Designed miniproteins, single chains, continued (4). Designs and how they scored, part 25

Each design is a single chain, and the fold is of that chain. pLDDT is the mean over its residues in the fold that is shown.

## One batch from the design tools (miniprotein)

Design m12885
Fold by ESMFold2-Fast:
Structure m12885 (fold): chain A 95 residues (1-95)
Amino acid sequence: DKAKELAEVIKRYERGELSDEEVAEKLAKATDKEIAEAYLILAKEYKEPAAVSAAALFYILAGDYEKAIKVATENGVATKEEVEELIKRLEEMKK
């Protein structure tokens, strides 16, 4: 449910109805999983590789590696090996 609300927030930002600060505040109150699900909704609507890549990244940040790999590979934006390498790099950067 929160994912649909966040998808609308991102759409409003794209239309210039929200400032960078307003969208950042709303996203800061959301979980990485909710943000990933919001971008997946946008990816289905627009069929945009950028929205798919954003969804996959936030699934990685949420720790849902299986969904990150599936979303990226099924939509042709990355290979399984590329997603696994990104996961490893992000885990090392997380400290």
Scores: mean pLDDT 78

Design m12886
Fold by ESMFold2-Fast:
Order: structure tokens, then sequence, then C-alpha cells
Structure m12886 (fold): chain A 73 residues (1-73)
């Protein structure tokens, strides 16, 4: 299960990285915020489908995505 544990950590890092970049871009009014949040949403769905994150983690990240979307939509 070493490979699966590593994949989970990498996936969470990827999602967190995209969320942080999207949030920062949104606060600065950078038009890239929309593409960054879209990338985060796609990554989150892929992670859930691959069972790399729990349902609770999925809901937590989805909530953050929605909060960032409110900043520029």
Amino acid sequence: LKALARSREEEKKAIEELLEKAEEAAKKGDPKAASLISAARIQLIAARNAELISEEEYEEYLKRIEEVEKLFE
C-alpha cells in the first residue's frame, strides 16, 4: 500500500496547491483565478473517482472551491 499512500499525499498536495494559487489570484483580480479553480475542481473529481481522498476531504475541498468562486463570480 506504499504506492497508494504516496498517491494520496501527492493528490492532496496538488489540490491544495491549486486552491492556494486560485485564492491568491482571485484576491488580486487575476483572470487566471477562473482557470486555476477549474483545474482544482477537475483534480478533486479525479481524486474522488480514484478513491485517493475520503468523502469528508472531498466535501471540505469542494467547499473551499465554492468560496473562491464567490470571490470572482
Scores: mean pLDDT 78

Design m12887
Fold by ESMFold2-Fast:
Structure m12887 (fold): chain A 55 residues (1-55)
Amino acid sequence: PKEIKTGDSLIDGIANYLLKNGLAKNKEEAIEIAKKVYEEADGISEEVIKKIINE
């Protein structure tokens, strides 16, 4: 599948992580989840976001 590129590196990283690991079924779902995580986690790194998702 085509790589997700929304213009935000953190959102892109989260969304692609979700797709690759089967946590989202499609690009739109992955982007929606990534945006939610990014909004709640303003100012944290991608590594910290991955820890939150992995709870």
Scores: mean pLDDT 66

Design m12888
Fold by ESMFold2-Fast:
Structure m12888 (fold): chain A 66 residues (1-66)
Amino acid sequence: AAPPSATPTQARAAAEARRETARLTKDAITPEGVLEALERAAERLRESDPAAAAILEAGAAALRAG
């Protein structure tokens, strides 16, 4: 699916999602916990903010690749 034009709000949501993920992953301190925290956050946000959830999902995929 091709997303529409992104607004500055979208960029900020992405930055916030990354920061929140960093905080959660930091608490995990384990590679397994990091991935789990990312997936959990994405699922929670998917209900409230599908945009943020999509960004978090992409982050998790990138982490798996890296």
Scores: mean pLDDT 69

Design m12889
Fold by ESMFold2-Fast:
Structure m12889 (fold): chain A 66 residues (1-66)
Amino acid sequence: MSPQEKLAEIEREFRELLAKITDPELRREFEARYAAILHDLGATGDYAAAAERLEELVRELRRALE
């Protein structure tokens, strides 16, 4: 799997989990962190680093939904 394909797969999972958040403050926090990852990706082109950071964010989001 390419780093770009991996990032797209993780992004889909992130969006699905984000949609389950009912707390608007918590949603804004995760959206802001996601935006920071995309900003850095836009500056560096490092899809592998972006995928790793987003995968970590997804793990935190899963814990927040428990």
Scores: mean pLDDT 85

Design m12890
Fold by ESMFold2-Fast:
Structure m12890 (fold): chain A 98 residues (1-98)
Amino acid sequence: DPEQQAKLQKLLQEMLKTNDRDEILELIREMAENLEFPVGDPAEIEEQLAQIDRWLELGLITPEEAEELRRLLEEYPLSYETFLFLTSPLVAVGAGLK
């Protein structure tokens, strides 16, 4: 769907241009709510939750951000690849890579 792809590209560009972690989280939620992504199975969701815990232990995300990401996965079960793709800018800011 060209319209779906155009919306995704716009939101990704906005997310890549900002270093505001709250804005990045809102853009991730907006993409999950408004765009169609591959659905994750229960095992993928468990791996995503484990990945959130790993990022929290490494100090790459805050406890508040971890809770927001857990709520997102409860409402929108994303595939593991989609989850990593959408969350990569947030983790990059936490790692000092962005």
Scores: mean pLDDT 82

Design m12891
Fold by ESMFold2-Fast:
Structure m12891 (fold): chain A 60 residues (1-60)
Amino acid sequence: SLVEKAQKHLEEGKKALEEGNYLEAVRHYSKAVVYFLEAGDREGVAQAAKELATAIKKLE
């Protein structure tokens, strides 16, 4: 499902953050946002967007 795809990308994003791969984390969290949006999962969108914002901040 789209939610399962979004969750997979959240997991990969967290792994990338743990490894210091911030651009890779941004890519995964961006995919998670898109999949949650397509699924109509508003809570998932909010969570993925917060994670994305945190990862982007690491690039600054």
Scores: mean pLDDT 88

Design m12892
Fold by ESMFold2-Fast:
Structure m12892 (fold): chain A 58 residues (1-58)
Amino acid sequence: SEELKRRIEEVRAELRRKMQQLLDAVARNAPAEEIEALKAEVGRLDAELRELQEKAAE
């Protein structure tokens, strides 16, 4: 569906943005709690993307 396609694109963009934030935080030696929170967000978005891709393959 077009909605599913748009959602996949949105999640991909958000994942890319969060991965960049994580890389920047690591480069700046940000607090461990901040880095762990960003890692958790990246993992959550990656899982969501996988679920959406599985639905799109149906």
Scores: mean pLDDT 87

Design m12893
Fold by ESMFold2-Fast:
Structure m12893 (fold): chain A 80 residues (1-80)
Amino acid sequence: EREELRKEILELIGKILRTIGDIEELKKKIEKLKKELETAEGEEREKIEKEIKELEEKIEKLEKELKELLEKLKELDKLG
């Protein structure tokens, strides 16, 4: 049963690292879209603004998931 705890901690660390990577990739996409937004006009500008908003909402969800994963890691760490 101690091995199950170790396995869960390692899997959780893997999920944390992956979530951090996903957040960073989405932030890079937003930076590129913001640069495109500087030269965009009319319908294209509206489309880019909507895409940025959708990506920001995805980042917010991932940051909430990351917080939950970190809290779970703290709880498991108290047991080992």
Scores: mean pLDDT 83

Design m12894
Fold by ESMFold2-Fast:
Structure m12894 (fold): chain A 85 residues (1-85)
Amino acid sequence: KLPEPSDELLIDLIMEIAGLSRETAEKILKALKTHPLIKDTSNEEELKEAIKKILMEIAGLSEEKAEEAAEKLTEAIFKLRQGEL
């Protein structure tokens, strides 16, 4: 099956926003897709916190960089859920 456009877009965003390699971005995307809060939560703050922790644990980002990247990724994920992006 062809990859969903949202998957490639999220990989690119993770790489650009967090300055990560494609391999690390793919690991983060998998963690995001398997996290229950990311699938079911309508709470932006819970989603940001989950993304921030994933970025810190998988990519070793500082708290400041993880916060910034999590905010941008949360926005992108919400737009993807609305079919905008």
Scores: mean pLDDT 72

Design m12895
Fold by ESMFold2-Fast:
Structure m12895 (fold): chain A 141 residues (1-141)
Amino acid sequence: MPRGTGFEPDRFVDSEATYEDGTKVTGTGEELVENGVTFGVGTAVENGKTTYSTSQAVLDGDKITGVGWSVENGKTTLSESEGTFDKETGKITAKSVSETDGKKTTVESEGKLEGNVFTGKSTITYEDGTVVKVDSKVTYR
């Protein structure tokens, strides 16, 4: 099938994350899938703070691997992620390690993709041992 111009995104992404304290983070993004690689750009807002991000992820069979870059308030975060996608159930699991100014943060996520909507839960563990839980919803359109 002929497609439109190859520079248009394959999908738009809308996200909402809710922290256990009731704080909400909203995000928007665009994704392009080319040769099995998903390229993403996004913006997220939390309490008036804006994070800009770019990512690359590969789905090879059931395995997800990804790298990301984000910036908030002049600080750069680099992240690496790995996970699994079960096509029969829509279940996704992921682990990521992010580093900002030499400090590491670990995120463990699990969720389910049903149609064009992902719903998940994440546990964020900071280097000081602080643990934060997050509920996430991502809509692809």
Scores: mean pLDDT 80

Design m12896
Fold by ESMFold2-Fast:
Structure m12896 (fold): chain A 61 residues (1-61)
Amino acid sequence: MPSIGEVQEAIIALAQKLKEQNAPQELVDELNEVFEWLLKTGDLEAAWKRLQELEARVEAY
């Protein structure tokens, strides 16, 4: 299970990739939802899983 710092680092890295790739707003919104959800619940496991799924979609885009 990743630490909160590792999850935050992954969120920042993915946010930069989305900006560089000029990705659809839907992907940006989903990343923001993961961050909000993590901030409200502290559930690192589910946040990490959602990040991995989103990263796979961004990689394909």
Scores: mean pLDDT 77

Design m12897
Fold by ESMFold2-Fast:
Structure m12897 (fold): chain A 64 residues (1-64)
Amino acid sequence: MKKELAERIRELSRRLAEALRAGDEEAFQRYFSEISQLSHELTDGERGPPVAFPLSATDRAPAP
């Protein structure tokens, strides 16, 4: 169910950008830490080198 992790990262990235714009350093650090953790989990589960996702990410079926 990596789709949920990717979605969460996307959401957090948006929140991170908003926190940065608002100057909310605490929120920024919180989101940044969560993104890092989720990215690590995504990469580990995805198996393979860390890769930046394309603008219109192609969602392969997660294969249950």
Scores: mean pLDDT 67

Design m12898
Fold by ESMFold2-Fast:
Structure m12898 (fold): chain A 66 residues (1-66)
Amino acid sequence: VEEEIDAWFRKNYDLPEEKLEERREISRWIAEKLTEVGRDFVEWALANTTDPAARAKLQADLERLR
């Protein structure tokens, strides 16, 4: 959780509040980009997988990432 990460940086690096807010913004941006990459990967895997059980799991993951 972001609050736990902020607490860890405050304890170990003694960062001011302004820098913690900037870091939260960067963390949110990274999370959004990782979600986009995850979606593209699942779509690629669905196109290249023939195992019915694996396809069912990938479809569920894709629906969850919408």
Scores: mean pLDDT 67

Design m12899
Fold by ESMFold2-Fast:
Structure m12899 (fold): chain A 76 residues (1-76)
Amino acid sequence: MSTEEQIERMLLTIEGLRELLESLRPSASPEQQEKIDRAIELLEEAKELLRQGKIDEAKQKLAEALAILREIREAL
């Protein structure tokens, strides 16, 4: 409910998604690894935005990372 609680929950989500993306790397093709790298970059950008209190911008970066994750999972 508070902004601080929202940031904390998003940071936990980002960490979980990063671990999931890294777990896909050993079975990924070079093209899929490029997508994994891009998704991880977006998660790191979202994390930096959350540190600055830019929650809406962080949500946008997180949404982009999730879209890439879906593409990777559908291709695997």
Scores: mean pLDDT 83

Design m12900
Fold by ESMFold2-Fast:
Structure m12900 (fold): chain A 57 residues (1-57)
Amino acid sequence: GSLSAADLLQLAIDLVRQGRSREEVVAALLETARRNGVALSREAAEQAVDVAESMLR
């Protein structure tokens, strides 16, 4: 599918809202990117979680 950076950020926001741990959210972002053929580093996934957490405060 056409997975964008915005789609990954929205997934991070949804999972953080659900009370998932940081590690669970990072793992979900990496797996979603892998399944969609999108290159995503662990550092980029962690940054997406940081942004999601900041948006929900």
Scores: mean pLDDT 84

Design m12901
Fold by ESMFold2-Fast:
Structure m12901 (fold): chain A 70 residues (1-70)
Amino acid sequence: SMEEVARLAGENIDLGLALIKRDPSRAKEVQKITAETIRSMREKDAADALEILRKNSEQLKALEEEIKAK
């Protein structure tokens, strides 16, 4: 299902970016799941994930806002 795909995309940063490109209407949902995944990662793993997102500055900005949310 699309919900299962979005969940997996949140756990895999590259897949998340590909899914947003294919279906922009799901962007907010994928970004939220990705932010939750990054928050739960080890510091080193989180840094590596954020480096992947630097290729898309808009995606990085949106993700930073999600991470800052309490």
Scores: mean pLDDT 63

Design m12902
Fold by ESMFold2-Fast:
Structure m12902 (fold): chain A 103 residues (1-103)
Amino acid sequence: SREEAEKLFEKGKIAFSEGKLEEAIKYYEEALKLYEELGDKKGVAEVLAYLGQVYAIQGNYEKALEYYEKAKKIYEELGDKEGVKEVEEQIKKVKETIERLKK
């Protein structure tokens, strides 16, 4: 249900705020599956952006970019200009971090 997806997403956010990154990923993946089953594209995009953020913090920049690009595409399809801007800012930060690490 949508309520179950929202509860799992909230549990993921709480785990993330506590630095429990693997637990956050698990809850985000469970929420993502439910939002996809519901056809809730906005919920899918939001969870994908949070997955991108947690992978970026773990230093998995390839996965971070993959999730952010997926979220961006959905926000663009929805006409959500703020969602697109937020994800583009995170993509830029990840790319700047990769560039810094090459030096």
Scores: mean pLDDT 89

Design m12903
Fold by ESMFold2-Fast:
Structure m12903 (fold): chain A 86 residues (1-86)
Amino acid sequence: MTLEEAVQRVIEALKEDGATSFDEAEAAIRGGANYPKTRLALAEAIREVFGVPYVPPWFLSYVPKEEAEKVREFRDKVIEAAKKEF
């Protein structure tokens, strides 16, 4: 799966979970709201694009720096895409 495909899968999951505004989408991406389809899409995208298991935000300090950075970079890219879609 390409990075662009991964970002689009998360955007589609946000819409399926009922996000209708950028504020709702950003909250879902950051884990502030319970959006199960978005959560699954993020986990699958990180696994398929970067080959690393999805790590919960509270655990990032306990994983290798490179893996934590990949998760943060991907999250930031999804947020930027959400600004254009919502």
Scores: mean pLDDT 71

Design m12904
Fold by ESMFold2-Fast:
Structure m12904 (fold): chain A 90 residues (1-90)
Amino acid sequence: GEAQELLERAEELLEEAQKLLKKLKELLNGTSEETLAEREKLEKELRELLKEALELAREALEKAETKEERFKAIALILQAIGLLIELELL
């Protein structure tokens, strides 16, 4: 029960994070003060979303009652870590 709700929330946050990362990448060539401020804001929001998604996915793994729930939780953990690495390499 609880694991499914945590997995759904983590997945939603990761979808939002992917959208923000795409927007951040589009701003990489901007040098205006406005663009730099928007990038900093997006980087902060993205880090907070990824951290929350990772925590939710880890909690889902601990509460997982089925193999499917465990594999989904592990997949979301790996996805969140991958996005964090991609963000740090920008």
Scores: mean pLDDT 87

Design m12905
Fold by ESMFold2-Fast:
Parts: structure tokens; C-alpha cells; sequence
Structure m12905 (fold): chain A 60 residues (1-60)
């Protein structure tokens, strides 16, 4: 897809980046929360959906 909305993409990327930082620190609860917030902002964002799926699988 070539459809990229910079503002929404940037906000989602920011939350995803912070989520991965917490994941590296072993704080999976905060990581999952940040990924969920990214999906709430842009539910169709492929980065947010991917990150949330990874975090949910890791917590199972």
C-alpha cells in the first residue's frame, strides 16, 4: 500500500518505538499498553497491528 498519512504514522511509530524499548527492558506490561494505544490511534496501521500481535504472543 502507498497510502501513508504522515501524522498518524508518526504517532503510531512513536508509540511502537517506546513499546519496543520497554520490551527490551523486560517491562512487557508497559510495552503491551503502548502497542494497544498505537492501535487505538490508528487501527488500520500495519506497524501497530504487527507490534500488538508480537506483544500479545510474547505475554501468552
Amino acid sequence: SVDDVPDLSDEAKKLITQGFEYDKQGDYDKSLELFKKAVEIDPDNPFARMALSIAEIAKK
Scores: mean pLDDT 70

Design m12906
Fold by ESMFold2-Fast:
Parts: sequence; C-alpha cells; structure tokens
Structure m12906 (fold): chain A 68 residues (1-68)
Amino acid sequence: DELRRFFEEEARRRGLSPEEQERAWRLADGMVAERARQGITLSDEQRREVLRRILDALAAEREREAAK
C-alpha cells in the first residue's frame, strides 16, 4: 500500500499515463518475484529503487517521442 502510493506519486511526477504506470508496476513486480525465487528478499527501499529506475526509463522513452 505505501509502496504503491510511492509508485503512483513518482509516476505522476514523471507524467506517465495509466497504461505506462501499469507496465512499470508489472516490470517491477516481475523483477521482485524473480529475486524471491533466487532466495533474495528486497527491502522496501530496494523495491522503491527498482520502481524509480523503471519509471525513469519509461519517462525517457516518452520524452524522446514527445520531442519529435
């Protein structure tokens, strides 16, 4: 819940659409699940960092398209 709110705030700050937000969330969830399968548990801080990196990458793609 707190992690989801953090994600939504960061995504809004970057001007991402709801579809882009769901894509970023799915990517982050997949990465966290893969780490868990390998016996690695990510802290909330590490999970926030993963979300931030994914959102930054999607925002960069959006900005490149908007610059055309």
Scores: mean pLDDT 76

Design m12907
Fold by ESMFold2-Fast:
Structure m12907 (fold): chain A 66 residues (1-66)
Amino acid sequence: KEEVEKAVADTEASMDGVGARALEILKDKSPEEQAQARANIDQAKAMAVADTRKDELEKYEKKLKE
């Protein structure tokens, strides 16, 4: 299970880095565009974390049965 949590943490850190860079590029855009970008980044991060957790848990369960 520790491998799953590490993979999730790595995914979160990666998505946070991408989000920070995207917001830096958009800092001179309208407040509405910045708010939309933040919402999109938050949603993408949540989905990436969920997918990573699901995939790693399936790999872990497969190893336990072998």
Scores: mean pLDDT 78

Design m12908
Fold by ESMFold2-Fast:
Structure m12908 (fold): chain A 73 residues (1-73)
Amino acid sequence: GMMKSKEEALKYFEQGQEALKEKKYEEAIEYYEKSLEQYEDPLTLLSMAYAYDLLGKTEKADEYLERAYELLE
């Protein structure tokens, strides 16, 4: 159900945040992708955009920023 999907999404998000703190940006992106597959949270989309920006992938960063802002409107 939706509650189990959100819980699984949170676990992947937390793993992504730990990878981001260690500056493992590609690993962080993989965890954020898994989180978004379970539940599309604006905070995860913003974190994905930030990780892509740190990798110099500005077009992908902009895509995730736009998706996050659409959910916040």
Scores: mean pLDDT 86

Design m12909
Fold by ESMFold2-Fast:
Structure m12909 (fold): chain A 91 residues (1-91)
Amino acid sequence: EAIEQTKAIADETIEYLKELAKGKIKEEAEKLAERVEEKAKEAIEALEKAEKDKSKKEEAEKKLGEFSLELRKVLDEAEEAKKKAEEEEKA
């Protein structure tokens, strides 16, 4: 459940960022997508380890928390970059 949910959220966010990369914020959106991929990978690997070894549960919870924080930061940065690009187009 947690692994599949993490994969789904990461994949959806990466797809959203790849669509933004087709426009004016291409480089910024690509970097944001890479950040989501990296944090998702860390969280998923920690969750997979926790499924095999319950002593790894605390580390998995910590990595999930780090992924959630990074996801929020990335989405905030994407919205700000999008707003800036739209303002530059109107100018």
Scores: mean pLDDT 79

Design m12910
Fold by ESMFold2-Fast:
Structure m12910 (fold): chain A 65 residues (1-65)
Amino acid sequence: GTVLLGPEEFRRWLREVLLRLGVPEEEAQRLADEAGASLAEHGVLVEHEEPEETERLVREVLERE
């Protein structure tokens, strides 16, 4: 199902995904904090599809960069 995430929940989720993909903890924390801070500043909420599907999409983006 779709999950609606606030900035802090999105930051936590993104950090966990990055760590599982083998990104170093310092880098994962920095990227997640930056994304979460941006969302908090603009007051945006993010809707995600099922966690496994979203993780797959994040992995695809990282593989392309």
Scores: mean pLDDT 65

Design m12911
Fold by ESMFold2-Fast:
Structure m12911 (fold): chain A 92 residues (1-92)
Amino acid sequence: MVGTYEIVIKASGLSREEAEKLAKEFEELAQNKYRALVLSMEVEVSEDEKEVTITLKLQGLTEEEAEELAKEAEELLKKKGAEVKSIEVKQL
């Protein structure tokens, strides 16, 4: 059964521009591979610019698909040299 999910990723080692580019890649992955509707995408950078928070709100995913997308997002971040501090998947 499909639902609405929020994926929150916190990472370090990315610039604002790199984080925004990765957020767009995650949005495209969600839309193209999982056929999800992207309700919102937000990128927040800490005051010292050392930590980035990427928040995606997605509709039309199962719990398993949301968790799989979150894992793919983590792998993309690690390939770009980012350190992933946390990744959370929440059903809305």
Scores: mean pLDDT 81

Design m12912
Fold by ESMFold2-Fast:
Structure m12912 (fold): chain A 73 residues (1-73)
Amino acid sequence: DEFRARAEALGLPVEHVALMAANKAGLYEATDAIIEGMAAGKVREGLRKASDIARKEGNEEVARVFEQAAEEV
């Protein structure tokens, strides 16, 4: 799992790596969904919503990253 390995190598929680990926890809609506999920104590739900947003914007690669992060939370 490339995403898990990267999170472990950086010493960061998987949701922080997902935030970095969303921001770097310019997916601000997805970034907002993750932040809202973190603030509400619903990180998994926020990541799943971000995955749906990324797919809607045509970014399947980042959508998959968010799905993997949701499974790890």
Scores: mean pLDDT 77

Design m12913
Fold by ESMFold2-Fast:
Structure m12913 (fold): chain A 69 residues (1-69)
Amino acid sequence: DLEKKIKELKEKLKKDPKDVVAQNELLEALFELKKYEEAIKVAQEALSLDPNNALAKSYINEAQRLLAE
């Protein structure tokens, strides 16, 4: 159940916003559900905590590309 996983990952990130593993799992789950706008918001939050987060930048670029279609 991806929706349950997303809820649990959001709660985990509320307690530890710098949990890169939880950030990556949340972004992957959002992409699997094609929730690209929400994925951009999550990745932007990750970038605000670590501006050098290459994975977050990659997710933003891919989500924007998919939304532009």
Scores: mean pLDDT 84

Design m12915
Fold by ESMFold2-Fast:
Structure m12915 (fold): chain A 100 residues (1-100)
Amino acid sequence: MKSLSEEEKAAIAEEAVRAAIENLERAAAALAAGDTRSAAVHFAAAGIWASAAVFYGASPEQLERLAEAFAELAARAAAAGDAELAALAARLAARYRELA
């Protein structure tokens, strides 16, 4: 974190946003397949990447993309009957929308 340039930090933030969204897409695919365990694992990975994006200074536009992606997963989890995942994803969506 120290000794990184602002350009390097911005690149890491964008990479982290992309990785978070890719993991949320994998979580949604797992839910559609009835694999709630894999959905939870991919959701956890997405949360770690989203936290890294915030840490490296994600822009308001990047934070809004994260909020939308987590909100979409929350809706899909609710539709699949995974109330715990739906609640967690909705909480993160609200958090990133507030940070944007």
Scores: mean pLDDT 88

Design m12916
Fold by ESMFold2-Fast:
Structure m12916 (fold): chain A 70 residues (1-70)
Amino acid sequence: KVVEEIVEYLNKVDELIKAGDLEGAKEALKKAKDLFEKNKDEIKDVATYTALKLRIIGAEIDIELAEKKK
């Protein structure tokens, strides 16, 4: 359940970045990060944990680069 919720927020981040809504993307990313940190001890599968962590890092980089472009 929590993994599905994190993935849903990360998918929203990707969509919002493509739409140019950087503030919306930052809010969605904050929700994904909060859920990940609160529930990271429940994510026992290393592959899933690593994939989520890499997606979060990638989203942070994408938002930072998009903000720099403005």
Scores: mean pLDDT 81

Design m12917
Fold by ESMFold2-Fast:
Structure m12917 (fold): chain A 69 residues (1-69)
Amino acid sequence: MELTDENLEAGVIALAAAVGLVTARKEDFPGKEKVIELYEKALDATAAGNVDEARQYLEEARKIDKEAE
């Protein structure tokens, strides 16, 4: 595998999104469905090579997660 900056960033985003998705599935909080959707979109974007979109979805999910009680 190539250890380019973009490839490394995609891997970090994918891992963070996967952990966030698993955690969100186990908790009940306001915005849960949207947070799960955003983490799923982040994973899909990393798989498609859209690192910028993946980062944006991850950040959006994290903002909602932080504000959800």
Scores: mean pLDDT 74

Design m12918
Fold by ESMFold2-Fast:
Structure m12918 (fold): chain A 66 residues (1-66)
Amino acid sequence: IEELEKEVEELLKKAEEAAKKGDVETVRRYAQEAERVLSRLVTAGMDVARVVELGKRVGEVLKKAE
């Protein structure tokens, strides 16, 4: 679980850097991968509050790219 959470954090960091450059396609790709990892975290029984927090951050990075 913590390893998957760390993977989401790394994907968010890469997406943030792409968003700063205005690279919308790269942001979307990293965000999609983060969503896949989040789905696996839900199935693995991660606390709902933590999943919601990570999902919100994925949405925020997508918004920054727009």
Scores: mean pLDDT 76

Design m12919
Fold by ESMFold2-Fast:
Structure m12919 (fold): chain A 78 residues (1-78)
Amino acid sequence: SEEEKKKNEEKARELLKEIAKELNKSLSEIKSLEDLQDLLSEAGKKGLTEKVDELTQLFADLSDSVENLPELVKKLIE
């Protein structure tokens, strides 16, 4: 449903902000799929594996294509 989608978008936004804060990084630096993968890899190394796994599942639910993830991230942080 649209309500569930909006709730998932809000949860993904929260997780992205928490991960960026813990890594002392700006979400505005995520311009490509590679940038996103680098962020998630660093988060995993920092011990944020549970948040990374949850965010990855939310991205799979919110996007039909991995190529659209950078655009989704921009939408979530605006």
Scores: mean pLDDT 80

Design m12920
Fold by ESMFold2-Fast:
Structure m12920 (fold): chain A 60 residues (1-60)
Amino acid sequence: LEKKTELILNGLTDEEIEKLKKMSDEEAEKYLEEDEAIKDIFNSLSEEEKKKVIEAIKSK
């Protein structure tokens, strides 16, 4: 999970991270599922792992 989280964070711009921090967890999950750069990695995650990635983004 940590390596996939790092890949997702590296695939997002600082502007996208700030936008995601302002979203609800549900909105952030949908955004990440549709993002062209990271969607394949994010959609490979379990629901529990997706929530952990969103938590990591919001904690940054």
Scores: mean pLDDT 78

